Designed miniproteins, single chains, continued (3). Designs and how they scored, part 61

Each design is a single chain, and the fold is of that chain. pLDDT is the mean over its residues in the fold that is shown.

## One batch from the design tools (miniprotein)

Design m10228
Fold by ESMFold2-Fast:
Order: sequence, then structure tokens, then C-alpha cells
Structure m10228 (fold): chain A 99 residues (1-99)
Amino acid sequence: MIDKEKLKKEAKKLVEKNPEEAKKLEESAKKAAEEIKKTGSFEGSLELQTTLGVLDIYKHITGKNNYYIAFYALLALYLIELGEEEFAKEMLEKAKALE
């Protein structure tokens, strides 16, 4: 089983210096997970596409992947809570690829 508490801890650790930004990422990840469950696809989530666009700009400006990794980990956590383990696994693979 995927340890949800461990995933949440690792994600928060990456953004702990910016608590307000961490909260926004958590809210975006939760909304994206709910949209993915509703539509049955990543492409069906406008929140996911919008958030990835914002994170891409952040990466371009800062050269850092920390917010991308945190977002994918949080998204995976919420997808697991919704019973979408296959989508969660894909998000965890994306997070690992950015390390």
C-alpha cells in the first residue's frame, strides 16, 4: 500500500519554507484529483492543466523542480483517497522523474 502520510510529509518538506504556496498547491491538487475522477482523464482536468502551466513558468524562472515534485505527490495522495490508484501511480512516476 502507498503510505499517504509519508507522501504528504515528503511533499510538504519540499515547500515548507513557503507555507502559503504549499496551501495553494494542496488546494489545486485536491481540485485536480476531483476533476480527474469526474472525467476519467488528466486532460479532463482544467485545474491540472492550469497548475502545470503555472509550475512550468516557475521552473523556467527559478530552475527548480521542487513545486512540480510537491504538486505531483499531493495530487497522487488525493487520487489515492478517491480510489484512483492507477492515476496516482502515474503522478508518482512523474514526481520521481523530476528528482
Scores: mean pLDDT 76

Design m10229
Fold by ESMFold2-Fast:
Structure m10229 (fold): chain A 64 residues (1-64)
Amino acid sequence: SRAEKLAQIMALANTAQALIDAGASVAEIRARLDALIATLPAEFRAEAQAVRDGLLREYEALAA
């Protein structure tokens, strides 16, 4: 459902934020998000990958 899809995307964003707050590297955040995306239904993966890419670009820019 739309609500389930939104919940999964929110879980990815919350996981990324927790790792950022913990001082994790870009590589660690990528690996953790990739592992989570792999557990999602195929229909959610494209949007989850786009969210991942956006979050990593922003974090990488801030870490530079």
Scores: mean pLDDT 79

Design m10230
Fold by ESMFold2-Fast:
Structure m10230 (fold): chain A 58 residues (1-58)
Amino acid sequence: SGLKYGKIYKDEKSVGRGAKLGSLDNPQAWDGIAEGANAAEQTGKILKSGSVGSGEGI
C-alpha cells in the first residue's frame, strides 16, 4: 500500500511537470494531459480519504 501511494502521487506530479515541459503546438496532447490531471485529482481525493487499497493501478 505504501508503494502504491507513492507511485500514484508521483504520477500526479509527473502530469503537472509534463504540462510545464510540454509543447503547446499540439492542443490535442493538452486535452489528454487535462484528462489525466483530472484522473490524478480524483486519485488524490481517494488518498486523502485514507483508502487506496481497492484502487491499485490507478
Scores: mean pLDDT 50

Design m10231
Fold by ESMFold2-Fast:
Structure m10231 (fold): chain A 79 residues (1-79)
Amino acid sequence: NPVELAEETLRAAEEGNIARAIGLLLRFIGDVLDAELAGVKLSEEEKKAIELAFEAMRAALQGKLEEARELIEKARELE
């Protein structure tokens, strides 16, 4: 679930646990790649939620915690 991984990444970043936040981002990238290689058909809404979750993880890693929260909320609206 991309939104759950983004939320866990934000929590790790809020705690200053950057190693965990990076690990969660790498897991997310791996999961997306595995789905693409398996030929999983994603809806436009699912693709947009994945993009927003990725942007949220990047924002969290940059210390932009409020931006990350807003991006997570937008991703949830697409589920």
Scores: mean pLDDT 83

Design m10232
Fold by ESMFold2-Fast:
Structure m10232 (fold): chain A 75 residues (1-75)
Amino acid sequence: MRLAIVVTLSGPLDPGAVREAVEAAGGRVEAVIPHGDRLVVLAEVPEDKVEELRRRLEALPNVASVRITPIPEAA
């Protein structure tokens, strides 16, 4: 499942930590785009692992909130 993930930061966070969280959930990161106090992450993650991914991201230091939006795959 393709996901658009918006991680709102309360302080500095290494983008590598986000990649590690996605990979630990069995996913793959396509892009990580810093945007002010936010990281916009495009990733492919197994559907049954989305809740595990959210929990892992929320456990990272300096993460204020996480928003995950499924992106439909184009036919």
Scores: mean pLDDT 80

Design m10233
Fold by ESMFold2-Fast:
Structure m10233 (fold): chain A 71 residues (1-71)
Amino acid sequence: STREQWLRTLARLLEGRIARDPDDAVAWLNLGQVYARLGDTERALEYYERAAEKGTGEIKEQAQRLIDELR
């Protein structure tokens, strides 16, 4: 679907951001959300865990909430 194609394009762009800056917690968080919407719960969890490791404050809290929702 067009939505799935858009999500896969967004994932590719976010993967590019992470390749350039592996500490970009926002990019990890957004990548997790993209894979959750694609139904890939395993990858979503991995990326949320990275976002929680790299993030601080609100970003870390949001990542931790999303991890708990998928457990």
Scores: mean pLDDT 88

Design m10234
Fold by ESMFold2-Fast:
Structure m10234 (fold): chain A 99 residues (1-99)
Amino acid sequence: MPLVEEVANMSIDELLDRLAELLGDEELVEEIRELINSDDERERAEAVSRLLQLAEQALEQGRLEVAITAYGLYLKLLGYSPEEIARRLEGLLRNHENR
């Protein structure tokens, strides 16, 4: 999917900007950005948790672009390569299409 390849190759800041646009909630995304840029590992772990929760919620709501963007950002924060991110995002979409 073009969207999967795009998300896998976007920077963290580009993904955050896209997520803010898709959600219409700049304040929520800036809170996540602050957690990501924190020197505290606990705050970075909170950002990872919030992004996973957001991705799951978006997937349940059928908001595929939000789900892919949030999950892609989640995987990027965990240190996955663009190739690994694309593979995992494709798996997420296949699981959703079969349900």
Scores: mean pLDDT 83

Design m10235
Fold by ESMFold2-Fast:
Structure m10235 (fold): chain A 55 residues (1-55)
Amino acid sequence: SNEKLIEEKLEEVKKNAKLNPEALELYRKALEASIKGDLDTAQEYVKKAVEEYEK
């Protein structure tokens, strides 16, 4: 399900974003959106965080 996919991606982002403050802020926004039940917004911030720490 989309919820499980987002949880999996949040775990991945958390592991990789620890040394990148910009990616960490995007991770926090994704986590906040996920807690609010806004899965589309959470997914978008996960994507941005991944793009940020992969630079």
Scores: mean pLDDT 80

Design m10236
Fold by ESMFold2-Fast:
Structure m10236 (fold): chain A 79 residues (1-79)
Amino acid sequence: EVAVASPQEVRDLAEAQLAALRKMGMDAEAAAFEAGFAAGLAGEVPEKTLAELYADQTEEQRLAAVYAAGVAVGRRAAA
């Protein structure tokens, strides 16, 4: 739908998502999302650091996807 969240609302949603992930004990995913959100706000290209830190293909893919989601949200918050 065309109704877009303001940059303030997007930041509030990102904070709520981080709080929810931490409440669920998903600290690694919360960290990945937070890093992606910061990179998205800065307009930076995602680094491969998470893939290097997590050598397992499954963990790499999952955390990379969470990071990418954070980047997308951060880019929207910067607009």
Scores: mean pLDDT 67

Design m10237
Fold by ESMFold2-Fast:
Structure m10237 (fold): chain A 97 residues (1-97)
Amino acid sequence: DLAERLADLLMAAQVMLDHGDDEGADELLEPVLNASLEERQKMLEVGNQIVDKYSTPEERRKYHAQVLRKMAEEMEKQGKLRMAEVLRKGAEELENS
């Protein structure tokens, strides 16, 4: 699902920015910036569904950590080791919150 993918990319890009990796953030945001208005609206709807499904902050952090770990594995398979390390650190921070 493109909308779910865009939501995952937006979240991962925020983690990149929080850790000072502007280049990694730009790379992850490129599909989001090139998406149509309709796809961005669907992305926002996915975000609302996550809030509804994971109503507690703890459950939401757990969900976000799982997404970041999946994205880290994907980046590692693409040889993007620096981005993978930043995403894993973000996931660990959420799990230890």
Scores: mean pLDDT 84

Design m10238
Fold by ESMFold2-Fast:
Structure m10238 (fold): chain A 71 residues (1-71)
Amino acid sequence: SDIERAIRLAEEAAEQARKEGQEEAAEHLEKAVEALRRGDTDTAAEHLSQAVALSTGKAKELAQEALRALS
C-alpha cells in the first residue's frame, strides 16, 4: 500500500539522516513514521515536508519519495 511504502521510505530516510548527522530531519522522519502507523496522514505529511526542508542528499531524496507516496 502507499502507506506501507511511505513508512519504509521514511524509515530509510531517518536512518540516512542519522548517519549523516542530520538529527533534526531524522526526528521529523521518525514522527512521520509514528503518524503513518496511526493512519494520521496529515500529520505525517507535515513532518515529511519539514524533513525535506531540513535535509540534504540521500535523506532528502528518500523523504521526498515518502511524501510523494502519500499524494
Scores: mean pLDDT 89

Design m10239
Fold by ESMFold2-Fast:
Order: structure tokens, then sequence, then C-alpha cells
Structure m10239 (fold): chain A 78 residues (1-78)
């Protein structure tokens, strides 16, 4: 059985989003972070979790990429 390029990309993005969500959530709980940084990382974690949900629901890759870009933009402000 041959996995399609899109199916492979979805699995890669899902794994990355799941890992990034876990990392961002952990950083948001770090007592050495400012309140502003904690809020940005918390929001980023929520957006990465949203991206995982979109992949699981079979949403278009464009929607997944949009959520990932939103999360990354928040991390740039941290």
Amino acid sequence: MKISEEEFEREVLRTLALMLAAIADRISKNPNMTPEQKELYKKAAELFEEAVRLIDEGAPLEEVQRKLNEAMELLKKA
C-alpha cells in the first residue's frame, strides 16, 4: 500500500503540531517566564492543538498551515 503525499504531509504536520503544542504548554507554565510570555505560549499551544484537531477532522492543508502560522507568529512576539 502506497501512502499519498498528502497523507504523509498530514502525519508529519500532526506530529510536529502535537510536539510544539506540548513544548509551548510546558513553557507557558515555567515560573521564569513573564506573564506576557506565558500568555503568548499558552495561546500558541491552543493554536497547535487546534491544528491537530483540524488534521484529525480531515480539514484542508491550507487551514492547517494557517493555524500553524498563527501559532508561530505568536511565538515571534514572545
Scores: mean pLDDT 82

Design m10240
Fold by ESMFold2-Fast:
Structure m10240 (fold): chain A 75 residues (1-75)
Amino acid sequence: MEEIEKLKKKLKELYEKALEALKNGDYEKALEYAEELIKLAEELAKKEPSLKLELEIEIGMARLIIGLAKLLLSK
């Protein structure tokens, strides 16, 4: 399952990049990474349903990052 492992690694990298961008004030990058994370997590959930609950938590965290980034971009 090389594909699933690659997607899981990319998901973790996107989460870390989104948080780092948010901390650095790069709100557009934080938004991009968080949106890409949600899209990837939804794809992974379709391929590996056993990860659904874990991925729903990660999607929730990404949605919080998106909300914060949008709020800060509106200033």
Scores: mean pLDDT 81

Design m10241
Fold by ESMFold2-Fast:
Structure m10241 (fold): chain A 64 residues (1-64)
Amino acid sequence: LFEEIKKALEEGNVEEAIQALSRFAAEHGIPAEEVTRIAKAILDGNYEEALKLVEEALQRAQAA
């Protein structure tokens, strides 16, 4: 799922990136607050920030 988000962002496909993010959040139990922050970064075109936030969310989910 992380690779799906990364690929969509590399292709500039915002729609696919948001869809992949929704699936990622559901699978890993990511809080709505974190999903909102990641989605905002994607919509702002800040893909580096978006990928960083996804990595942080995944690390927190795996640590919990």
Scores: mean pLDDT 78

Design m10242
Fold by ESMFold2-Fast:
Structure m10242 (fold): chain A 67 residues (1-67)
Amino acid sequence: MSVEELKQEVLEQVKLLREYIERTNDPEVIAKAVELLEEAIKLAKSLGLEDIAAYLEEVAKELREKL
């Protein structure tokens, strides 16, 4: 698997997560999603995937604004 393929998969999964959150509009679900994104950001940074980490940080920030 290439880094490019991994980036595409991450973008697709984040899109599905955002659609699920918009559909449920549940604060507990949003809070749990933010926790999962924070873990994913830590992992991305540890792997040197700075572009992915920056994107996930923006998504987490947007979700926190909904709380």
Scores: mean pLDDT 78

Design m10243
Fold by ESMFold2-Fast:
Structure m10243 (fold): chain A 68 residues (1-68)
Amino acid sequence: MELPPAAKKLIERARELLKDPRVSEEQKKRLKEVIEEFEKEYFSLDLLSQIGALLRLMGEILDVELAV
């Protein structure tokens, strides 16, 4: 089953950040791990936790870009 629209948009934005050359390799690695866990455990009790982690990581990446 495909991801709901809201979750799909989060994954899509996260994948866009993976393509951004200004995002650090460490942030890309962490982001990729969260995406893979999200897709693997989509219907898990941890779904909300994974969404929260993804949003935090995306916020950290954006803050780094703004600080530089």
Scores: mean pLDDT 65

Design m10244
Fold by ESMFold2-Fast:
Structure m10244 (fold): chain A 70 residues (1-70)
Amino acid sequence: MEEEKKEKEIKKLEEEIEELEKKIEELEKKIKKLREEGAPMEEIIELEIELSLERMKLAIKKLELEKLKK
């Protein structure tokens, strides 16, 4: 039952992708708010690094999902 295993992997990746997209949106909103409030550049840079890492994770998960759906 390879189909059942693939279906579970696809569902898991879709859930992980959704969670990453929500986290990215939250980070983008937080960065925007901090910039508007004149927060220290150090805090903004730290969040931008985190955002970049989350975007990389999202890209990897999307590639894995595409490979499984092919």
Scores: mean pLDDT 82

Design m10246
Fold by ESMFold2-Fast:
Structure m10246 (fold): chain A 96 residues (1-96)
Amino acid sequence: SRERAIALLRAAIEQLRRAKEALEAGDAETALAHIESAIELLRKAHALAPHPHIEEAIRYAEEAKRAVEAGDAESALEHLEKAIEAARRAIAELEA
């Protein structure tokens, strides 16, 4: 269902935003938990409604996770923003 995929993408965006807030507060452990939750939601959305921008969001979220694990908060924040933007673009195109 497209509607279910859109709901999962919106939930993923909320998790990515919470990961960003956790990183800005210096809480890498909480950020990782939110990134992992977002990746699961994005993968479920992609299974329901395959889309190139969902694939982009997954790749950016995975890159953000690796950056957090490496202690690179600046790179992680950049990748989180790109993941959010890609997910939003997927929603816009699925609602068209």
Scores: mean pLDDT 92

Design m10248
Fold by ESMFold2-Fast:
Structure m10248 (fold): chain A 108 residues (1-108)
Amino acid sequence: AILAGLLGLLGGALGALAGLLALRAGGDVALSVAGAIAGIGGIFAGLLGLLTGSPLLALSGGIAGLSGGIAGLAAGVSAGSPAAVAAGAAGVALGAAGAALGAAALAA
């Protein structure tokens, strides 16, 4: 549960960063804002999952981080920003890992 929450937090942070970098590079505003909001949600849910040891909150953080990473990646592609694309891809990987571990903890 702790590792899942941490991965959700990091995935959310990278998704938010990707959204902000894409916005700065002149990417699609809606995708950039969606990436930032979903990434921030992943940070809060992942942090709460980490602090409370809740598998459900850790899963929620992972899913939100994954969503933020996907939106940030798409926004980065629209902006032609390699930094935003890299941050979004990392956010997707870490958010997915957090979600998988949170789901496994719920199933156990």
Scores: mean pLDDT 77

Design m10249
Fold by ESMFold2-Fast:
Structure m10249 (fold): chain A 60 residues (1-60)
Amino acid sequence: MKSITFDDSEYGKILAEIAEKELGLKVEKRQASGGTVYSVTGSEEDIEKAIKLAEEKRKE
């Protein structure tokens, strides 16, 4: 399993939604002193797939 952490940017929100809804990955959202932090946990393959799908959606 691999875990990645990212901020509450436009890309981060898209990535979190795709990972959770399209790939069924575990997405955790927490409030930190600097803002909202997201963590995605899954296989490296699934995480790479989520990143590619998020980049494609952002281009549209």
Scores: mean pLDDT 77

Design m10250
Fold by ESMFold2-Fast:
Structure m10250 (fold): chain A 97 residues (1-97)
Amino acid sequence: LYAEGVEKAREAARAVDEGDYEAATRALREAARLLALAGRPEAAELWTAVLVSLLRREGREEEARRIAAAAYEALAEALEGEEREWARAALERTRAE
């Protein structure tokens, strides 16, 4: 689970580098889900923050919001209780900004 999640996060990073934002969104969504299931939602948050930062630095605000939303949606689906509420709040902040 954790290794698979990290591999999907790396796949998302490569897709961002290649300008394939659909593939990046899909890979990061799967990475977030796998990392949450591995008990490491903080790793998903870090990968999301890094990719969002890279896209914003390139002026890709819309793509940054889209991949962040996809990651937090996957986290909200995979997590329970207090952690799910945190993920939902992060998703709402992404949509507001």
Scores: mean pLDDT 80

Design m10251
Fold by ESMFold2-Fast:
Structure m10251 (fold): chain A 69 residues (1-69)
Amino acid sequence: KEEVLKLLEEAGRALRAGDVEKAIEYLERAKELDPSLAELLDEAIRAAQAGDFERAERLLKEAVMRVLS
């Protein structure tokens, strides 16, 4: 759980910096560690690739909340 949260936090920082490639790398690693997040994180990756950073960050927050629940 701690490693997944760290990866999601790093992905959020990368998105805010406009580093889409790093954000996707962190999200893919988070999916490998917690497959239950795969659908949410795939949507976040697609949003980031489309340049919809608001949607990507919103989905990332949902993933964080899911890990914490």
Scores: mean pLDDT 83

Design m10252
Fold by ESMFold2-Fast:
Structure m10252 (fold): chain A 85 residues (1-85)
Amino acid sequence: MAEEVLRIERELRERAASATPEERRELVAEALARVLRLLGADEEAAALLEDPSAAAAVIERFNARHGEEAQALAERIEEEIRRLE
């Protein structure tokens, strides 16, 4: 799991480096949805893909379902997303 998350982050950074701002938003939403699915949060992943701008709300719902350890991981992903903006 953790290695797969790091791989998703690496792939996102590689693709985002040469992407337009619009493409970056799509790549970020796709990467976050992939991470959420790896953590069993399929409903949150589906909601994010429907509305990428709802990433913060999706992370809050993920934390509510998965507890403290998952919250730390979700916050790390959110911070990485914010850095790409």
Scores: mean pLDDT 67

Design m10253
Fold by ESMFold2-Fast:
Parts: C-alpha cells; sequence; structure tokens
Structure m10253 (fold): chain A 66 residues (1-66)
C-alpha cells in the first residue's frame, strides 16, 4: 500500500539521516549534527518509526556533548 511504502521510505531516510549525523559528530560537528537531527524529526514527525530512530540518535549525540 502507499501508506506502507511511505513509511518504509521515511524509515530508510531516517536511518540515512542518523548515519550522516553520526558522521558529522565523529568529525567534531556535534552541535550541527544535533540541529540536523532536530530538523529531521520535525520533517518526519508523522512517522513514529522514523522519529524513534532519529530521537535515539539525538539522545546518543546529546550524551556525547555532556
Amino acid sequence: SQQQLDNDIKTALALIASAIAKLMADRGEVDEAIEFLKRMIEKFKDSPEAVKILEETLAELEARKA
């Protein structure tokens, strides 16, 4: 179904965004990675699975900053 396809695409994009954010953080751009993830969470807020992936990555990066 279109809804399932949209959810699968958003989940895949969230995984890619998570990987990009972790790479940015590994390069020392932790604040930029956090802001990027916050923007992605807002963009995908209608997908619970995508939001969960992004929020888990955000929590990991915020812990690295502390």
Scores: mean pLDDT 85

Design m10254
Fold by ESMFold2-Fast:
Structure m10254 (fold): chain A 92 residues (1-92)
Amino acid sequence: SESLLDRLAALQAQLESRGIGVQIEIEGNTVTITLSGLSPVQLTAVVLEAIGLGLEGFQVEVQISGDTLKITITGKNRDEALQGALRVLQSA
């Protein structure tokens, strides 16, 4: 929904204000989030949230390179994928 997109944009701006790079790509039922400049604590928190989403039935892929984290979340529908993306961003 548009309200979920607004919440994603607000969280992206909040994280960027803290020096975290955020890129979000939305394709159908899939949301890809790329986070950069994460501290080890932030990276751990985001990875644990992504694992939690996978255990709840989301299809989740995680790629880690240094302080950069790429998470691909596929839900049953677009709004579920956006909700997963919100949870990931909130954990950073």
Scores: mean pLDDT 87

Design m10255
Fold by ESMFold2-Fast:
Structure m10255 (fold): chain A 68 residues (1-68)
Amino acid sequence: GIREKLLSLKEELSSDPNISASLLGDDTLTITTSMTPEKQIALTLKLIGDYPDLSVSLDGDTITVSAS
């Protein structure tokens, strides 16, 4: 299900010391980044491409991936 997909993404991102990812409920992953705006935008675009059926947004240093 969606939760398992988001948990897999969280585990993948947890290897990067500049990224902190947390699940909100069963359908949303909140990704907090400590990196340059250029790298944040690049990560956001990658996630949009990798998860086309999910909503991906960037607000400040936080990227949100949601099924809602």
Scores: mean pLDDT 84

Design m10256
Fold by ESMFold2-Fast:
Structure m10256 (fold): chain A 87 residues (1-87)
Amino acid sequence: SAVERAREALEAAVEGAVALARALKERDPEAGEEAARRVREEAEALLERAEEAARELAAEFGADVERARELLREAAERARAAAEELL
């Protein structure tokens, strides 16, 4: 479903960014911390985009609006939490 695709895309993006930040932190803590701050900023933007995407998906597919919104919000919140743990 479109909701599942959006969730998977968010999770993949977070995983990639987090892995990069961790790898950098091990070799260069200062560069890794900067990468972690950028991941946090992107995760905050994802929360807003997830709400917008949920509204668009509900309009297009006529799905349960609240359920689609909740799933995307949860994915974005997980992204934000993972990024903040790297700081």
Scores: mean pLDDT 68

Design m10257
Fold by ESMFold2-Fast:
Structure m10257 (fold): chain A 74 residues (1-74)
Amino acid sequence: SEWQKVYDTLRKMVAEKASREEVLKKMDELIKQTKDEELKSILTRLKQELEAGKATPEQVLAAVEDYLKQKEAE
């Protein structure tokens, strides 16, 4: 699933202590590749929060994890 691929990608980057700029660049790539409109919208919002300094990469990952759990519970 696109949700799982996004989560796995971001989890690896956070584990490797990627910079905010590296995470922002990868999020932009993921948004462009994503076909799921809900996931694209969520990633766009999280990217904006990360860019504005309102969220850390770890908080972005946690938000994606929470959404993924909700989608799997549907």
Scores: mean pLDDT 83

Design m10258
Fold by ESMFold2-Fast:
Structure m10258 (fold): chain A 80 residues (1-80)
Amino acid sequence: KLEELEKEVVSDTAKAFVRQAKSIEELIKQGKLSAAKYHIDRALELVERAIEGARQMGDEETAKVLEKIKEYLEELRKKL
C-alpha cells in the first residue's frame, strides 16, 4: 500500500515518486482515467531511469525502494 511505501522512503527522489503515485491515485478515484493513464505512463518511464541511476551510484537501498514504487505504479496501471 502507498502509505507503507511513504514510511520506507528517505531519499528526495523516492519521496517525489510517492507524491506522484498519490496524485495518480486521486485522479483514478475521481474517474479522470485518461489523465491518470498519461501521468502513470510517464512516471513508470522516469522511475525506471531513477532505478538505473541509483544502482549506477551503488545505492541499492534507494534502488529497492524505487522498485517497490514501480511495482505500485504498475498495479495502478492495471486498474485503468
Scores: mean pLDDT 80

Design m10259
Fold by ESMFold2-Fast:
Structure m10259 (fold): chain A 80 residues (1-80)
Amino acid sequence: MTFRLPKSYVRTLARLVGLPVDGIVDERFLAAVREAIAKGDKNVIASVASLQGALGLEVDGVPDEAFLKALEEFSRKYNA
């Protein structure tokens, strides 16, 4: 699964997980975010919660299937 978001949306998460800020959301990016959350990284959890709020989703700080689907849908609309 690979899609592109505005760099501003991924900048904080990419920096926190040590990945390049290129706007690309792929399996590597998602795995790094999930790994950081599993380790209890409060900054990553807070950043995911902020994105959930911006997308109108339940704010729980968990990058679940609904969160990923919302990001992909937003990416399709943004790049259309």
Scores: mean pLDDT 74

Design m10260
Fold by ESMFold2-Fast:
Structure m10260 (fold): chain A 53 residues (1-53)
Amino acid sequence: SSEDDEKAFRRIKTLLANSRPDLSDEEVEELARRTLEDMKSRLTEEQLKDELL
């Protein structure tokens, strides 16, 4: 669902911001967006929720 996608996106952004303090907010958002798209292409909705939510 869109709410779950938003939660997953926020979680990925938080993880990336903590691990990559060298990146700007815009770079973190772009990387998080690409990461979420990659995960959604490889994982089922249930697997995505288990890993990120």
Scores: mean pLDDT 79

Design m10261
Fold by ESMFold2-Fast:
Order: sequence, then C-alpha cells, then structure tokens
Structure m10261 (fold): chain A 72 residues (1-72)
Amino acid sequence: SLEEARRLIEEGERYLEEGRYEEALRKFQEALKIAKELGDEELVSRALRGLSRVYRAMGRDEEAEKYQRLAL
C-alpha cells in the first residue's frame, strides 16, 4: 500500500540519521519494491533518493551516483 511505502521511507530516513546503514538500505529497498508495484513515480523517486543518500553516507559514491541518476 501507499501508506506502507511511506512508512518504510520514514523508517529508512530514521535509520540513516542513526547511522544504521544496513537497516536503512533494507527499508528503502522494501519501499522501492512496493512503490514500483503500485506505479507511484513520486514514491519510487523518494526511495531511490533514500538509497543514494545511504550509499553516500557509507562512502560508496558509485552506487550513490547510480541511484541518484535513477531518481531523475
């Protein structure tokens, strides 16, 4: 559901803020899957930007750049 996807994005953002990168990745990946199934382009973009931010925080700049481009 849209509500579940939004909740997962919020959880991912919280884990990212806490420095819990593996948990953050899982939440954004789950949100991305649901958003794609629903065809919600705004939520897909938000989840992809979330993934990009986590990879950036982890120092994985190539992955961060990839997800940032996909979110455009």
Scores: mean pLDDT 89

Design m10262
Fold by ESMFold2-Fast:
Structure m10262 (fold): chain A 69 residues (1-69)
Amino acid sequence: KEFEALFYTGLGAYYLKQGKYDEAIKWFEKAIELDPENWRAYDLLAEVYEKQGKTDEAEKYRKKAESLR
């Protein structure tokens, strides 16, 4: 489950790098669902929201990622 969450986190990062933010969000959400302590997925999800100009959402997920380190 933990390693499967890392796989989904990597897939989300792949879509994020391509600018496919909706796809990236789906995979990061799936990673978080499988491993709620996956700080990397929250950190990358915050980056997606930052790129979309959703500052409040980005800050929320960034704080969540920091709390899990």
Scores: mean pLDDT 80

Design m10263
Fold by ESMFold2-Fast:
Structure m10263 (fold): chain A 68 residues (1-68)
Amino acid sequence: MTEAQRQAVLDHVKETRDKYEKKAAGYRAEAEKLRAQDPNSPQVKELEAKATEYERKAKAAKDAVDRM
């Protein structure tokens, strides 16, 4: 495969990972703030689940590059 194509993939993966990590961090921050106010809120669990899902997506993107 071409070097230019591989660089484009790596650049896209970095951008995608940054986007997912930003969303994960956002959800975790919101969960922590909400938990401080109401630890029994079901929204806390949903926000934590979303943060975990975006963390998994970020790791999956890295794994895909390693497999290429």
Scores: mean pLDDT 79

Design m10264
Fold by ESMFold2-Fast:
Structure m10264 (fold): chain A 69 residues (1-69)
Amino acid sequence: VETLLRTGKALLERGEYDQAIAAFEKALELDPDNPEAHRLLAEAYRKKYQETGDPNYIKLAEEYEKKAE
């Protein structure tokens, strides 16, 4: 799980948001209640919104932010 989170963070830093989302989703498949994975997914979806303008990504970001608490 930690390796997937680290890989996803590196992908986020490189602007590869779709690959980062996939890495964080895999982390949640292994540990569904991982608050760091939820927080990082929220961050990745916010960056996808900035890139695409699709409001569905903001809704996803808010959902994962709530799950991270």
Scores: mean pLDDT 79

